# Designs tried in a protein design run: designed miniproteins, single chains, continued (3). Part 57

Each design is a single chain, and the fold is of that chain. pLDDT is the mean over its residues in the fold that is shown.

## One batch from the design tools (miniprotein)

Design m9953
Fold by ESMFold2-Fast:
Order: C-alpha cells, then structure tokens, then sequence
Structure m9953 (fold): chain A 81 residues (1-81)
C-alpha cells in the first residue's frame, strides 16, 4: 500500500523520536562503551530490517529515512568503541 505524504511525514517524526530515545539510552551506558556500542548496533540492524520491509512495499522515502538513521547509529557505535 502507498502511504500518503501526511503518513510519511508522521512516520518520519515517530522514527526520529525513537532514534533520539536510542541515543539517550546509549548515553546512560557511557561508562560501558561496549554495551553502548552493542545497543546502537542492535538498533541500527533493526532499523535496516524495517527499511527493507518498507522498500519491498515501494515506500522508498520511508526506507531511505530509516537507512539514514541506521547509518548514523552505526557511525556513533564506531565512535564509542
């Protein structure tokens, strides 16, 4: 099913909020960089899987947004560990 522009915008806002929550949880683990990096990598993998599902449905904008967030989480994991 094709999402409307409003549904896409709403989804991006929700994804951005979840991304911030993941970063906040990782920051709480700053005294344990291995656990912080593991959390960020796990979240990145989950977002990539979700991106693939939306891409398979033809929702390229949603998929691209999720891929971008996943990449940012992976980069932050590499910076920590």
Amino acid sequence: MQLSDEEIARFKAIADRDYQLILEEAEKLKDDPKKAAELLRTASEALRRLSEQYRAQGQLEVAAHLDALARELEEKAEEIE
Scores: mean pLDDT 82

Design m9954
Fold by ESMFold2-Fast:
Structure m9954 (fold): chain A 83 residues (1-83)
Amino acid sequence: MAEEYKEKGEEAYKKGDYLTAVEHYLAAGREALKAGDYELALQAYRNALRAMQELVAKQPDNEEARGLLALVQAGVARVEALL
């Protein structure tokens, strides 16, 4: 369920494992989209965006992290367009 992935994402975020947090938040968003819960999907994708911003802040010279941040930002925009 989307809530299970959200909880796992929050746990990873608290531990500073931002990449694992992003993976779980994106999984929560995908499950919410399948269920037609666009509000929950948007919340999950925004949580993934926040985790990616933390990763980029800690690794500002990491090109791969910046690329993934751009993909997550695009994902948020697509979900917002469904609302």
Scores: mean pLDDT 79

Design m9955
Fold by ESMFold2-Fast:
Structure m9955 (fold): chain A 67 residues (1-67)
Amino acid sequence: MTKEEQFRLAFDYIKSFEKDPKSLAYLSVLMGRTLGLSDKQIAEFMKEEGISEEDIKTALELVKRES
């Protein structure tokens, strides 16, 4: 299983219980970074899944600050 496939599976799982877009974006960034994906790969995936560019940017900044 590729890192991208693992991220997709994790995203779908998080999305099954997390309905707030900001929280979904935040948890997805955390998972993507844990899997070793670049911020660009994480952002591209989340944009394809319909998360807003603003929520993606906020999540990336927040995760970076808390690391």
Scores: mean pLDDT 81

Design m9956
Fold by ESMFold2-Fast:
Structure m9956 (fold): chain A 88 residues (1-88)
Amino acid sequence: RPTLTDEQIEELAKHAEEIEKRVKELLKNNDKEGLRELAVEVFRLMAEAKGLPEEMVEKAAELARLGFEDTEENREKGRKLQAEIDAA
């Protein structure tokens, strides 16, 4: 796990608080697509916080998108992306 500065931890905490508020709003509005987009943003932020290169950040975002629909095609793509992320 990467060692984060106090400033980086505080910035992530602000993002987490904003994300939590948005989740509650989207759930109240039954906005399923908005929830999916928010999940992609969260995965990107987490990958960036881990210090992953931009290429891996995009793969993490794609993995999140594939997880929204449980199809054989998406499972296969997800496994391939997960293996690439795990190898990084």
Scores: mean pLDDT 71

Design m9957
Fold by ESMFold2-Fast:
Structure m9957 (fold): chain A 64 residues (1-64)
Amino acid sequence: SLLEEAEKAVEEYLKREPVGMTPEQAKAVADRLLETAKKENDLEGLVEQIRRDLEAYERVKKRK
């Protein structure tokens, strides 16, 4: 389902950008992103936003 895709995207995002967060803080951020998307009925937008952020991160990593 779209919710499962959104949860997976959030996990992938946190895995690529673990910026000084404890596991508890990372989970709190993930929970807030998912809850906001559910309230706004925009799980597709959340998935697309994370996809773009991950692509931007990979572009930076391709630079030497």
Scores: mean pLDDT 69

Design m9958
Fold by ESMFold2-Fast:
Structure m9958 (fold): chain A 90 residues (1-90)
Amino acid sequence: DRAERAAEEGKRDAEFASEADERGSSASKLTGAAIRAVGGGLSAGLAARREGDPELQRRAAEKVREAAEKAKGKFGKLAAEGGARAAEAA
């Protein structure tokens, strides 16, 4: 339950980075979005790891990677990909 919510939050953080890039946000906002995307991915992976089920960690990484694959703009894609890698590495 908590691991699944963290995975959805990680996906939303990756989507937020894509949206911020599309909106033409300032460099500071884009940097914040990137940090958020990576942090969200890491949090999702760590939450899944706390449940002790490798399948939950795999699904958390998959949800964030789906957001990364659908991300638009160069920065949005890079930030979302970072989040997906952080979820996989946790």
Scores: mean pLDDT 72

Design m9959
Fold by ESMFold2-Fast:
Structure m9959 (fold): chain A 67 residues (1-67)
Amino acid sequence: ADVEAARRAAEAAARGDTAAASKGASEFIGQPVGSGAGATIGAEGWRTGDYELAAQGGEQAGKNGAS
């Protein structure tokens, strides 16, 4: 459930829970090959505070990692 890790990170960041956001981002970045682009986008969104971008990246990572 790679998408769930990205969602947890984005939600935690949105509420200002940096510890949970950091944990979620770490799980998100560690996703399998094929999700790398999505993981990068999600991590960038989380880092810049663009939670929509973080969620979008997580979705893409989850779709690509589904193989």
Scores: mean pLDDT 56

Design m9960
Fold by ESMFold2-Fast:
Structure m9960 (fold): chain A 147 residues (1-147)
Amino acid sequence: SRSEQVIQEVVDKQMELENLINDSSNNLISAINNAKATATAAAEAEGGDVKLIQDQANNLIALVNQSKNDILSASGDPVKAKEIANQQSNNLKAAVQAFADAAKALYPAAAATINAQANNLISLIDNQTNNINAKADELEKLINDGK
């Protein structure tokens, strides 16, 4: 009855957290691919070799997949999931900034476009991390409020 209800609410909230992590990762990969296409077009317009943009976009996608797997592995522990999500958020934002800085050095005419794409990715990462933190906090509350 009440204990069964509490167990079901915890299971449902954990599934919501897992779905949010998966959806956020898929959305971020799509945003990285869009940023890659936009940055590639800008770099090609100045006659540049676009290999750095391709390689760095692929590296970012690999980091997103690693981040997703790490957070999902802790989805049953909302405190640990939140800790991993915040750590991986910082790693992803640092990787985006490092990519943007390297790309601007090679493609100076594309610098404004590269900065805009990097800022969009960083904002998306921050928004997704805030949503994951909020859902993890909801799950932690349900676990702690369990009778």
Scores: mean pLDDT 88

Design m9961
Fold by ESMFold2-Fast:
Structure m9961 (fold): chain A 72 residues (1-72)
Amino acid sequence: MEEKEKVVELAREYLEAIRNGDYQKAAELHRKLLELLSKYLTDEEISRVMKALAEHGDDVEAAVEAIRKILE
């Protein structure tokens, strides 16, 4: 369950960095998120998480909820 919460935390920070125009921080957070996901999830599950971020990028809470459902 620690991995699930870490994924959610990184996704939230990534979306906040994008909204703030901090693309250097966003790129680093995106790299960390993919690295973490690749250790615990299949390629199909990673694709679902990335799709959730793309679909809900304007609403951090909706993105986090969608990711939590994918990771259950």
Scores: mean pLDDT 77

Design m9962
Fold by ESMFold2-Fast:
Structure m9962 (fold): chain A 92 residues (1-92)
Amino acid sequence: SSVEELQKALEEFLNDPNRDKIFKEVAEILDIELDPNSKRAHLLLAYLKLVAEKSSEKALRADAESIRNLLLLDTTVEKVVEAIKYLRKKYK
């Protein structure tokens, strides 16, 4: 996605009143430690939210693998897919 779309997703995530709860639940699904005040962690959640919104079912695993390889080397593709599906249900 474009940089503008990612920046919008980041701003929407940062202004979510349930931000801290969503952050904690995503960290638990990914089975990793995330600092809720980290700019990198905020960007990660924004990217996951953007993929949850835009990725098709056919592209989901490939998009999850791209995120894992770019930002999340300490987790599995399957856990990234689970986190994206969680975000889809949370925002639906």
Scores: mean pLDDT 80

Design m9963
Fold by ESMFold2-Fast:
Structure m9963 (fold): chain A 106 residues (1-106)
Amino acid sequence: SIVSDLKSKDVQVRIDALDQLFNLLSSPDPETRRRAARALADALNDKDPEVRRLALAYLGRSLDHPDPALLRALRDALRDAAARSKDPEVSEQAAELAAQIDRRLA
């Protein structure tokens, strides 16, 4: 499962899981999209900086999604990830993405 792959010791397996999560943001099922958004945001706190950078890039590309409920879920997940992050750059960028979503939803 994608959840199992995100816990893999192999960085490439985790990167492949991020690609799958990004594709799931386009799922017709709202619950699938919401769970994918949360898992992708949680990857901002991955131990590997490459995994963190890829997750951040995918989250940034998702800001134009037409579903306001998904955007609210992304905003909340990004705020949570930013607050938990031990990487100042990830924390700052995740907080800025959440702020961009807030401006779009206003």
Scores: mean pLDDT 85

Design m9964
Fold by ESMFold2-Fast:
Structure m9964 (fold): chain A 97 residues (1-97)
Amino acid sequence: MLHTILTAVDGRVSLADTNMEEVTVHADFAEVKVPADGQLRVTVLEGRVRVELLPSGKSVELDAGESAVFDVKAGDVVRITPLSARAIVRLEYFPDK
């Protein structure tokens, strides 16, 4: 069974020009694949989410207006699971470059 793995663009994070992406999360979850080592800030604009860093298993639950920062490595996956019927999150990526 394939769950929703897309973050608006085929499960890939392409932040080269803006370092920011807004993602609407519906149904099961959305996943963000990290292209390089750095930090990822997840800010909830609407709804409630659970954010998990894979493979480390770190997780946090966030309400609208809250944010969390994760130290990420190339190939890590950040899973965002909606705990409400709909959630909107802002992703800000800070590569170590």
Scores: mean pLDDT 65

Design m9965
Fold by ESMFold2-Fast:
Structure m9965 (fold): chain A 75 residues (1-75)
Amino acid sequence: MTNKKFNDEYADIDRLIQYLKDGDFEKLKKAAENLLKRYQANDRSRPPLTPEEQEKLLKDFVDELKRRIAYEEKK
């Protein structure tokens, strides 16, 4: 059960955004993978994700970061 997950996610997202802005996709991917592993380790109530589901989740993170950057650039 997650308490204050929002704050943890935002802190990690901020870090990922910096890597994305720097164009360092290697560090971005590694940080996202570490975040995913920590998420799964802390939530034993969820079934383990398949490699395909993990890749999708990482892609969704990167896509959200790109959209946030685009949103900030607009306003």
Scores: mean pLDDT 64

Design m9966
Fold by ESMFold2-Fast:
Structure m9966 (fold): chain A 80 residues (1-80)
Amino acid sequence: KEEVKKVLEERKELEEKYKKLADTYRQAADAAEEAAKQGSPKLGEGSLLAAEHWRKMAEEVEKERKKKVEELEEKAKKLE
């Protein structure tokens, strides 16, 4: 019972940590998109590419978070 509780607490900490990281990348992407709106089309392209890069980084972080959460949930089920 205590082991299951510990795994669920680790899951919460993991989710919060990865969510913060993904949010940081999304904020960087949003800032790059705002910069693109104020620039010329050529400068905007560079900023949009940076935004796409940050969005893909956030997506990879979310993907890894989902995998880790699923692993911890399966582990918790086995400990019951």
Scores: mean pLDDT 78

Design m9967
Fold by ESMFold2-Fast:
Structure m9967 (fold): chain A 77 residues (1-77)
Amino acid sequence: KEIEELKEEALSEDPVKAGEALAKLLYLGEYELADEVAKKLLSSENKEIQLAALRALSKSPDEELAKEAKEKLKELE
């Protein structure tokens, strides 16, 4: 149930809610769902949502995923 709620929040148009929900999915080890959500958020035309997704990914317990997200953040700045 918590995972279902996080998925809905991650698909929100609110960048803060989307980023926070993605970070929680990564923390819970729901990597497949987090990857699906991250791809959707990164495909958004809303730059704030893209940045929120990258910031959440940069805090991932997966070191390689966090490194890739940090590199993408530098490209957008």
Scores: mean pLDDT 76

Design m9968
Fold by ESMFold2-Fast:
Structure m9968 (fold): chain A 63 residues (1-63)
Amino acid sequence: ALSRGALDVARSHGLTEEQARELARVLKEEGGRAGVDYAMENFGLSPEEAAKVVAALAVSTGA
């Protein structure tokens, strides 16, 4: 499960809870670089925004 803090970071960058959960799945299965690339391509985040969201989700998911 994602922490409230990780969800709040994702939402502050325009992600829905469903999008945050999908990004967390990519991060868990494929790693941090894949998560950053996924967020940039699918959610239109900048590299800096994608890195911040991925970092918050990584702490929450134990990746």
Scores: mean pLDDT 80

Design m9969
Fold by ESMFold2-Fast:
Structure m9969 (fold): chain A 102 residues (1-102)
Amino acid sequence: MKKELEKKEEEVRKLILESLKQQIENSDISEEEKEELLAKAEEEEFIEEVYKRLVEELERLHKALEEGKITDEEAREYAEELKKMPTVEAIIKLLKEKLAIY
């Protein structure tokens, strides 16, 4: 059971990194800025710290959506804002701000 939890954590961390890389690549920022953000995202300590915070914020967001505290339109706007924030730190800050409203 612990091995499955560790594997799931690794899979989530990989998904965060892949999502972050895709957002950075699809952003309208310069190539130099993209390289800086990608380098920051690939740091093990950064990913581990962000993963723990992101899981907590995502759980709160998921619960708010299931309880009907936010609308599908608000969730869509939130997703669009995440696409404009190419760093996981910025993603967490955005998540925290949106959840504080709900």
Scores: mean pLDDT 59

Design m9970
Fold by ESMFold2-Fast:
Structure m9970 (fold): chain A 64 residues (1-64)
Amino acid sequence: MSKEQLESLKKGLEEMIEKLETSDDPEIIEHILGSLERLGIKAENKEEAIKKAKEKLAEIEKEL
């Protein structure tokens, strides 16, 4: 993956994590879970999604 693609993915993950941490709206949570699934991150709930997204973000940070 290119540096530009990694930076774009990092920004997207940071935005999704922030929305998950700051929102209790089920529609927003479901939308973000779907977005994460398209990135290969499968989660059963909000807490698992935040954990897995943060783990993916940490891996991207190591490559940048």
Scores: mean pLDDT 80

Design m9971
Fold by ESMFold2-Fast:
Structure m9971 (fold): chain A 72 residues (1-72)
Amino acid sequence: SAAEKLARFEALYEEFKKMFLNNAPISKIEAILKEMEALYRELAPQLSPEEQLRVGSELGIARIAVSVLKKE
């Protein structure tokens, strides 16, 4: 269901933040990002515009964070 996928996305985003703050290996952080991207593709058509903006923003933050790590 959309609710189950949304809950999983939020759980992945929380895990992403923890890994990022703990300086986890970039490969592990990227793996979580890839799971978030895959889940967002399934979720986006089922979300309200407000939910799409919020979830899309969370994904965008994660993408920027990984991009910054790769530049170092």
Scores: mean pLDDT 85

Design m9972
Fold by ESMFold2-Fast:
Structure m9972 (fold): chain A 93 residues (1-93)
Amino acid sequence: SAEEIIEQLKSKDPDTRIAAINRVMVLDIEDKKVIEAIYNLLKDNDPRVQEMAAMALAYLVRKGSEVAKELVEKLPERFKRFIDRLVANPLRP
């Protein structure tokens, strides 16, 4: 559920947060609160979580998520360019 995933995205364990981000992408979850929680992880204290959040937002933009597109447009230009490049050329896992 969206609520369960939001709880996992807020876990104190960075590996749990990464697993939750992967779950959103695999299950094609489009819940606005889940996407907003992923956006907040761009400022996470773990660089692996930050990278996964950027990849997930790029994935959601590529899939046509209006929420993800709007959130990316609010980022500083340098960060927006980075995510726009990930949208055009997805990183191979």
Scores: mean pLDDT 82

Design m9973
Fold by ESMFold2-Fast:
Structure m9973 (fold): chain A 60 residues (1-60)
Amino acid sequence: MDDVKIEQVVGDLAGVPPGSLDLDKTLGELGKKYPGIARLIEEKNIDPNTLPRDYARSLL
């Protein structure tokens, strides 16, 4: 999956601009920096050890 698609999917859902996400970090680590990602984890009951790539693949 292309990094651009991962950033678009995760960024849109979490309200984070494309290009701002470190895609090598887990969603839990990104949630510490971006409150929108922390909210997404809680509301969707996502494993905080999930990588953005794996989460984006689950939605597509």
Scores: mean pLDDT 74

Design m9974
Fold by ESMFold2-Fast:
Structure m9974 (fold): chain A 110 residues (1-110)
Amino acid sequence: MKKALELMKLAKEELAKSEKYQELAREMAEAVAKAGAPKSVVDALRYASTLEDKEVAAELVARAIAELAKRALEGDEKAIRALEALAEVAEEYGLTRLAKKIREVVEEAK
């Protein structure tokens, strides 16, 4: 999916520039778990929150977001809720471009 790939690239770029990427990944993991996201997505975000390698952490978070975007566009209501929760966390951490792009995917999925 073209939109999921664009979202993945933006997520990786913005997270790699974040000084609080570990806190961000941890809060993202908590938010998507509460929304009922798949265990694989939650586990990937939790693992990313423990990594000192910012580029590797950003890659894992970007892949998790892309997987949720793919599921949401296929009609997975839990994935839609998880993406909405992720957009809120991204906005709180100042990743405004990422939050906006996630919300665009959510609106297309509805």
Scores: mean pLDDT 84

Design m9975
Fold by ESMFold2-Fast:
Structure m9975 (fold): chain A 65 residues (1-65)
Amino acid sequence: MSGEEAIELLVEGVKNKDVDKVSEGALAVRELGRDASEEAKDKAAKGAENKDVKEVEEGARAMLA
């Protein structure tokens, strides 16, 4: 899955309140951004743990920037 496809899946999941798509997209972004800074990864992980979809999205985008 490409970075653009992962972000698109995540955004569509958030827009449609589809938790499964949000989870799948976030996981794909995390895999593609595995070499990102620890700070970006921690932000994405914390957002997911706190069920803060907005923080997950921001963290995921930072990982792919």
Scores: mean pLDDT 71

Design m9976
Fold by ESMFold2-Fast:
Structure m9976 (fold): chain A 104 residues (1-104)
Amino acid sequence: MEEKVKSARELGKDYAEELIKQGKVDEAIALAREYVSRAEEYLKQAEEAIKNGDFEKAKELSERALVNAAYAIGIAEALKKHGYDVDELIQRAREIYEKAKELL
């Protein structure tokens, strides 16, 4: 799992760097927001699975939330490095990451 998270963060960062180089900053920001949204949805589903006693499903959904949050962090960190205001996206992604990690 740690390897998947590290890979997702690195891939997100690399893809964002390429988009920024091409002048597609709005696309990179939109992509980070999409990964945050997906991570939030998976986290919510994981919490519901725990409530229903489905711990296997909760683990799978928590892993999906964690990976999507890692992609968002990677993208947002690349954007921040280039001077774009994405602190809210980084904070939201990190909060989802921490909550998803606690469910594992």
Scores: mean pLDDT 87

Design m9977
Fold by ESMFold2-Fast:
Structure m9977 (fold): chain A 87 residues (1-87)
Amino acid sequence: SSIYEEAIKLLEEAIAEARRRGDRALVTYLSVMRAEVLEGQKRGIDPAEVLEKVIAGLETLKAAYPQSAALLDRLIARLRELLERAK
């Protein structure tokens, strides 16, 4: 699914940015989210279901890491655009 491919790319871009900032904790959490998207794709799960779960996880992560709010807000906004296309 192109939706899964785009979601993986967005997460990889966010991971690269977190890595550039030296934010190892954020790299780890975003890598877990990326793994969830890959597993959803492998299992043939509806991309809308996987995106809703990942977005909820990122909102929780944003509350725990307010210093990364701008990066997480951009990622969440782009994933929400993908979610609307997946419906």
Scores: mean pLDDT 87

Design m9978
Fold by ESMFold2-Fast:
Structure m9978 (fold): chain A 65 residues (1-65)
Amino acid sequence: MEELRRAVAEVVMAVTSTISGVRIELRDGRAYQLDPVETEEQREIVEEGREVLEKLGFETDEVLE
């Protein structure tokens, strides 16, 4: 459970950071810093993240906070 929750948090942060190009920092001290969706690879990460969130029953690609 905790392991899964952490993975989800990382995915959400990566997705949000990729879309808006902002830095997001978790309580754990982990941070993501990506530009807005510009590359095919970043787009794939966003799509994968969204699928994982939906599969786990989460509503959006936003930060867990």
Scores: mean pLDDT 54

Design m9979
Fold by ESMFold2-Fast:
Structure m9979 (fold): chain A 98 residues (1-98)
Amino acid sequence: SAAEREEIERKLEEIRAVLKEAAKNNRPIPQEVIDTMQELIERDPSLMPEVARIYGEALKEQALKNLAEHPYATEEEINEKVEKELKEVEELVKKLEE
């Protein structure tokens, strides 16, 4: 129903906001949010691609932040490694376009 779609959309927006805040503050993703996502997918499997996208974006942002705050690496070492990996990707793309 239209009311159920509005409820689902609000829940997806709430999940997105909580995940963004967790990533911004370098906090682990709350289990309650993961549980809510699983419940939504169980009720409507067609939501899986959208939920997976929201979750994936949050994990990517959190992983980048965790890499920057890694206790065994300096900011200089992290930046150097990221720059090296980006250059390797650019070289791969260049070879594929030749």
Scores: mean pLDDT 67

Design m9980
Fold by ESMFold2-Fast:
Structure m9980 (fold): chain A 87 residues (1-87)
Amino acid sequence: VQEKLSSLTVEQLKKIPGIDEVTAERLVHYSKTGELLHIPMSPPSSVIRGILNGEITSAEELVERYPWIDLKTAQLLLDGIRQALEL
């Protein structure tokens, strides 16, 4: 996972729905250091970390842990991050 992320640029990560420039920069930092810094956005950094670590495997699981995130947004985040990791 980190190896795939280290090949991605901020501009490529910004193409993922729900990933802004700050989030993209934090994900690049994570790929280099293994540390996901706090991202002051919705969804919170813990959601992104859970997806990257494989702790969150479905949109339903994401909504169960973070009920303020709707199912459609959860699915877009999961699909977007997974698509970026396949690149």
Scores: mean pLDDT 59

Design m9981
Fold by ESMFold2-Fast:
Order: sequence, then structure tokens, then C-alpha cells
Structure m9981 (fold): chain A 84 residues (1-84)
Amino acid sequence: MVSGKEVKEYLEKTTGLEVTIEAGAPSSDTLVEALAQAVAKLEAGEEEAVGEAVDEKGIKTTVTVRRNADGTSEVTKIEAKAVK
């Protein structure tokens, strides 16, 4: 299980990150789930991957991760919005 602290630390390492939160802060578990999905797809051979999760409040979190030419990975986008 990935913790909310790991997500925060990963985000803090990424410079120029744009974070859009329009419906309130998503739960740490929701952020972790979305990030884990994106990373799993990236490890499966995708150059750019998107992970999504929805919490109990109906907040949908979308995390986009990209593999750089130097082999590093970075979060390029995080969105959180109400869907229900």
C-alpha cells in the first residue's frame, strides 16, 4: 500500500507541476490509487499513462505520468473534480 506521504514526496520532487483541485481535496488513498494505476501502465511499456480514482465524496482524481527521454518519470498533471 502506497501512503499519502509517498504521493506528496513524489509531487514535491516534480518541478513545474500543475495541480487543479476544483471540488475539494481528494483523499490520500484516492491520490495513491490513481498514481499507482498510472505508474503500473508506465511500467507495462506506456510512455505516458493516466490513472483515475473516485473517492466516497464523488471527487474524481486523475494523475498523468510521463516517462522522460533520460528514463526518469514525472507527474505532468493532477486534476480533482466532483463527478457525482
Scores: mean pLDDT 66

Design m9982
Fold by ESMFold2-Fast:
Structure m9982 (fold): chain A 68 residues (1-68)
Amino acid sequence: SLSEEQKAELQAIVREAAARLAAARTPEEVDAVISEAKGRIEALVGPEVAALLAALMRAEWAEQQARA
């Protein structure tokens, strides 16, 4: 189980990535944001959770672009 501090940091990383993704204009920018966030999450909670959250961030960005 994640500590409250790990959960707070994880939420901050995801929120920051979401804001940067909203400003991204190219696939290269999207990949850079997600890769950076994935690396930070991996260091905090490990590669399995990082891979899952990276996939969710990419899916959320795609959904937001479809609604715009």
Scores: mean pLDDT 81

Design m9983
Fold by ESMFold2-Fast:
Structure m9983 (fold): chain A 59 residues (1-59)
Amino acid sequence: DAEIEALKEEALAALRRSLEADGYSEEEIQRRVEAARKTLEANWNPVVARTAIAEATKR
């Protein structure tokens, strides 16, 4: 599903951008983005995806 894959990539790009803004290292960003990607692939759900991103980038 090209549309679903585009939404996943957009969510991961937003997560990466938030982590960069917060000053995380490239290695930490890669680790967190990879963990989020695995979560999105295993249990794709827009609500779950937003929750996972919010938890990863919570201030």
Scores: mean pLDDT 71

Design m9984
Fold by ESMFold2-Fast:
Structure m9984 (fold): chain A 86 residues (1-86)
Amino acid sequence: EKEYWEKMKEHIEKMVKYGKKGGEETEKYAEKMREFGEKIKVDPKEGIKKIPEEGKKMVEIDPEYKPEIAEETGKTVRYGRKIYEK
């Protein structure tokens, strides 16, 4: 349980790293992913829903990191679901 939360945070931080490389607008959506990651503690269903939406917006603004953002988004959602289901 604690392990899944730490893994999820690791993948969110990787998305923030890619967001910062994409520029100011991409970074804004990465910061929202961080906020929704924290929200999984309070409203896991909403947090899990919003994280992929923000990842898609990051990719639409700067597609250079599309594969990395998609992978880290998928891992974040998978660990978030494990927290929600447990």
Scores: mean pLDDT 74

Design m9985
Fold by ESMFold2-Fast:
Structure m9985 (fold): chain A 74 residues (1-74)
Amino acid sequence: LDEKILAELPEVDASKEIKPSPVDMRTILAKKLKLPKSTVSRHIRRLEARGEVAIAPLMYSERPIPGAVYRLVP
């Protein structure tokens, strides 16, 4: 599952600033993998804890929703 999530994420250079995105990757991954959004969010948080992904707030959201997700590359 982690490998499938990482394959679907946009890549960002680890040396660059992580920017907000208009795209909620959690919603896209939930649809693509046919999993609950809560399950996808749990896996993303584990990947963030391992330093494999970075999370940023959604652009154009009324609140800072942590939905922008990027795969960190060296």
Scores: mean pLDDT 73

Design m9986
Fold by ESMFold2-Fast:
Structure m9986 (fold): chain A 102 residues (1-102)
Amino acid sequence: EVQALVQRASDHIEQAGDLYRQGDYDGAADHFRQASRDLRRLADLVEPTNPVAAEGLRRASRGLDRMSDALRAGDDERLREELGRIQRDLAPSAEALAAALS
């Protein structure tokens, strides 16, 4: 369901962060790509009922793509900044979607 997919995307982001801290940049980039893909699917699913949430999900997806690129480029500062923002954006969305679906 929508809330479960949001949580899965958040799990991918968390795993990417862990891999990044361990120096596995390729693994981290792959998880950001997976989260980006999941967020795009979520946006399509949510758009008919909540277009504002869909816009947020597409924005987060683009951020994850930029983080994947930054990881391969070794831009540490940009990675940390974007990771923090995306994590904050997804947490409220997961809670709001869970409430809306209940």
Scores: mean pLDDT 74

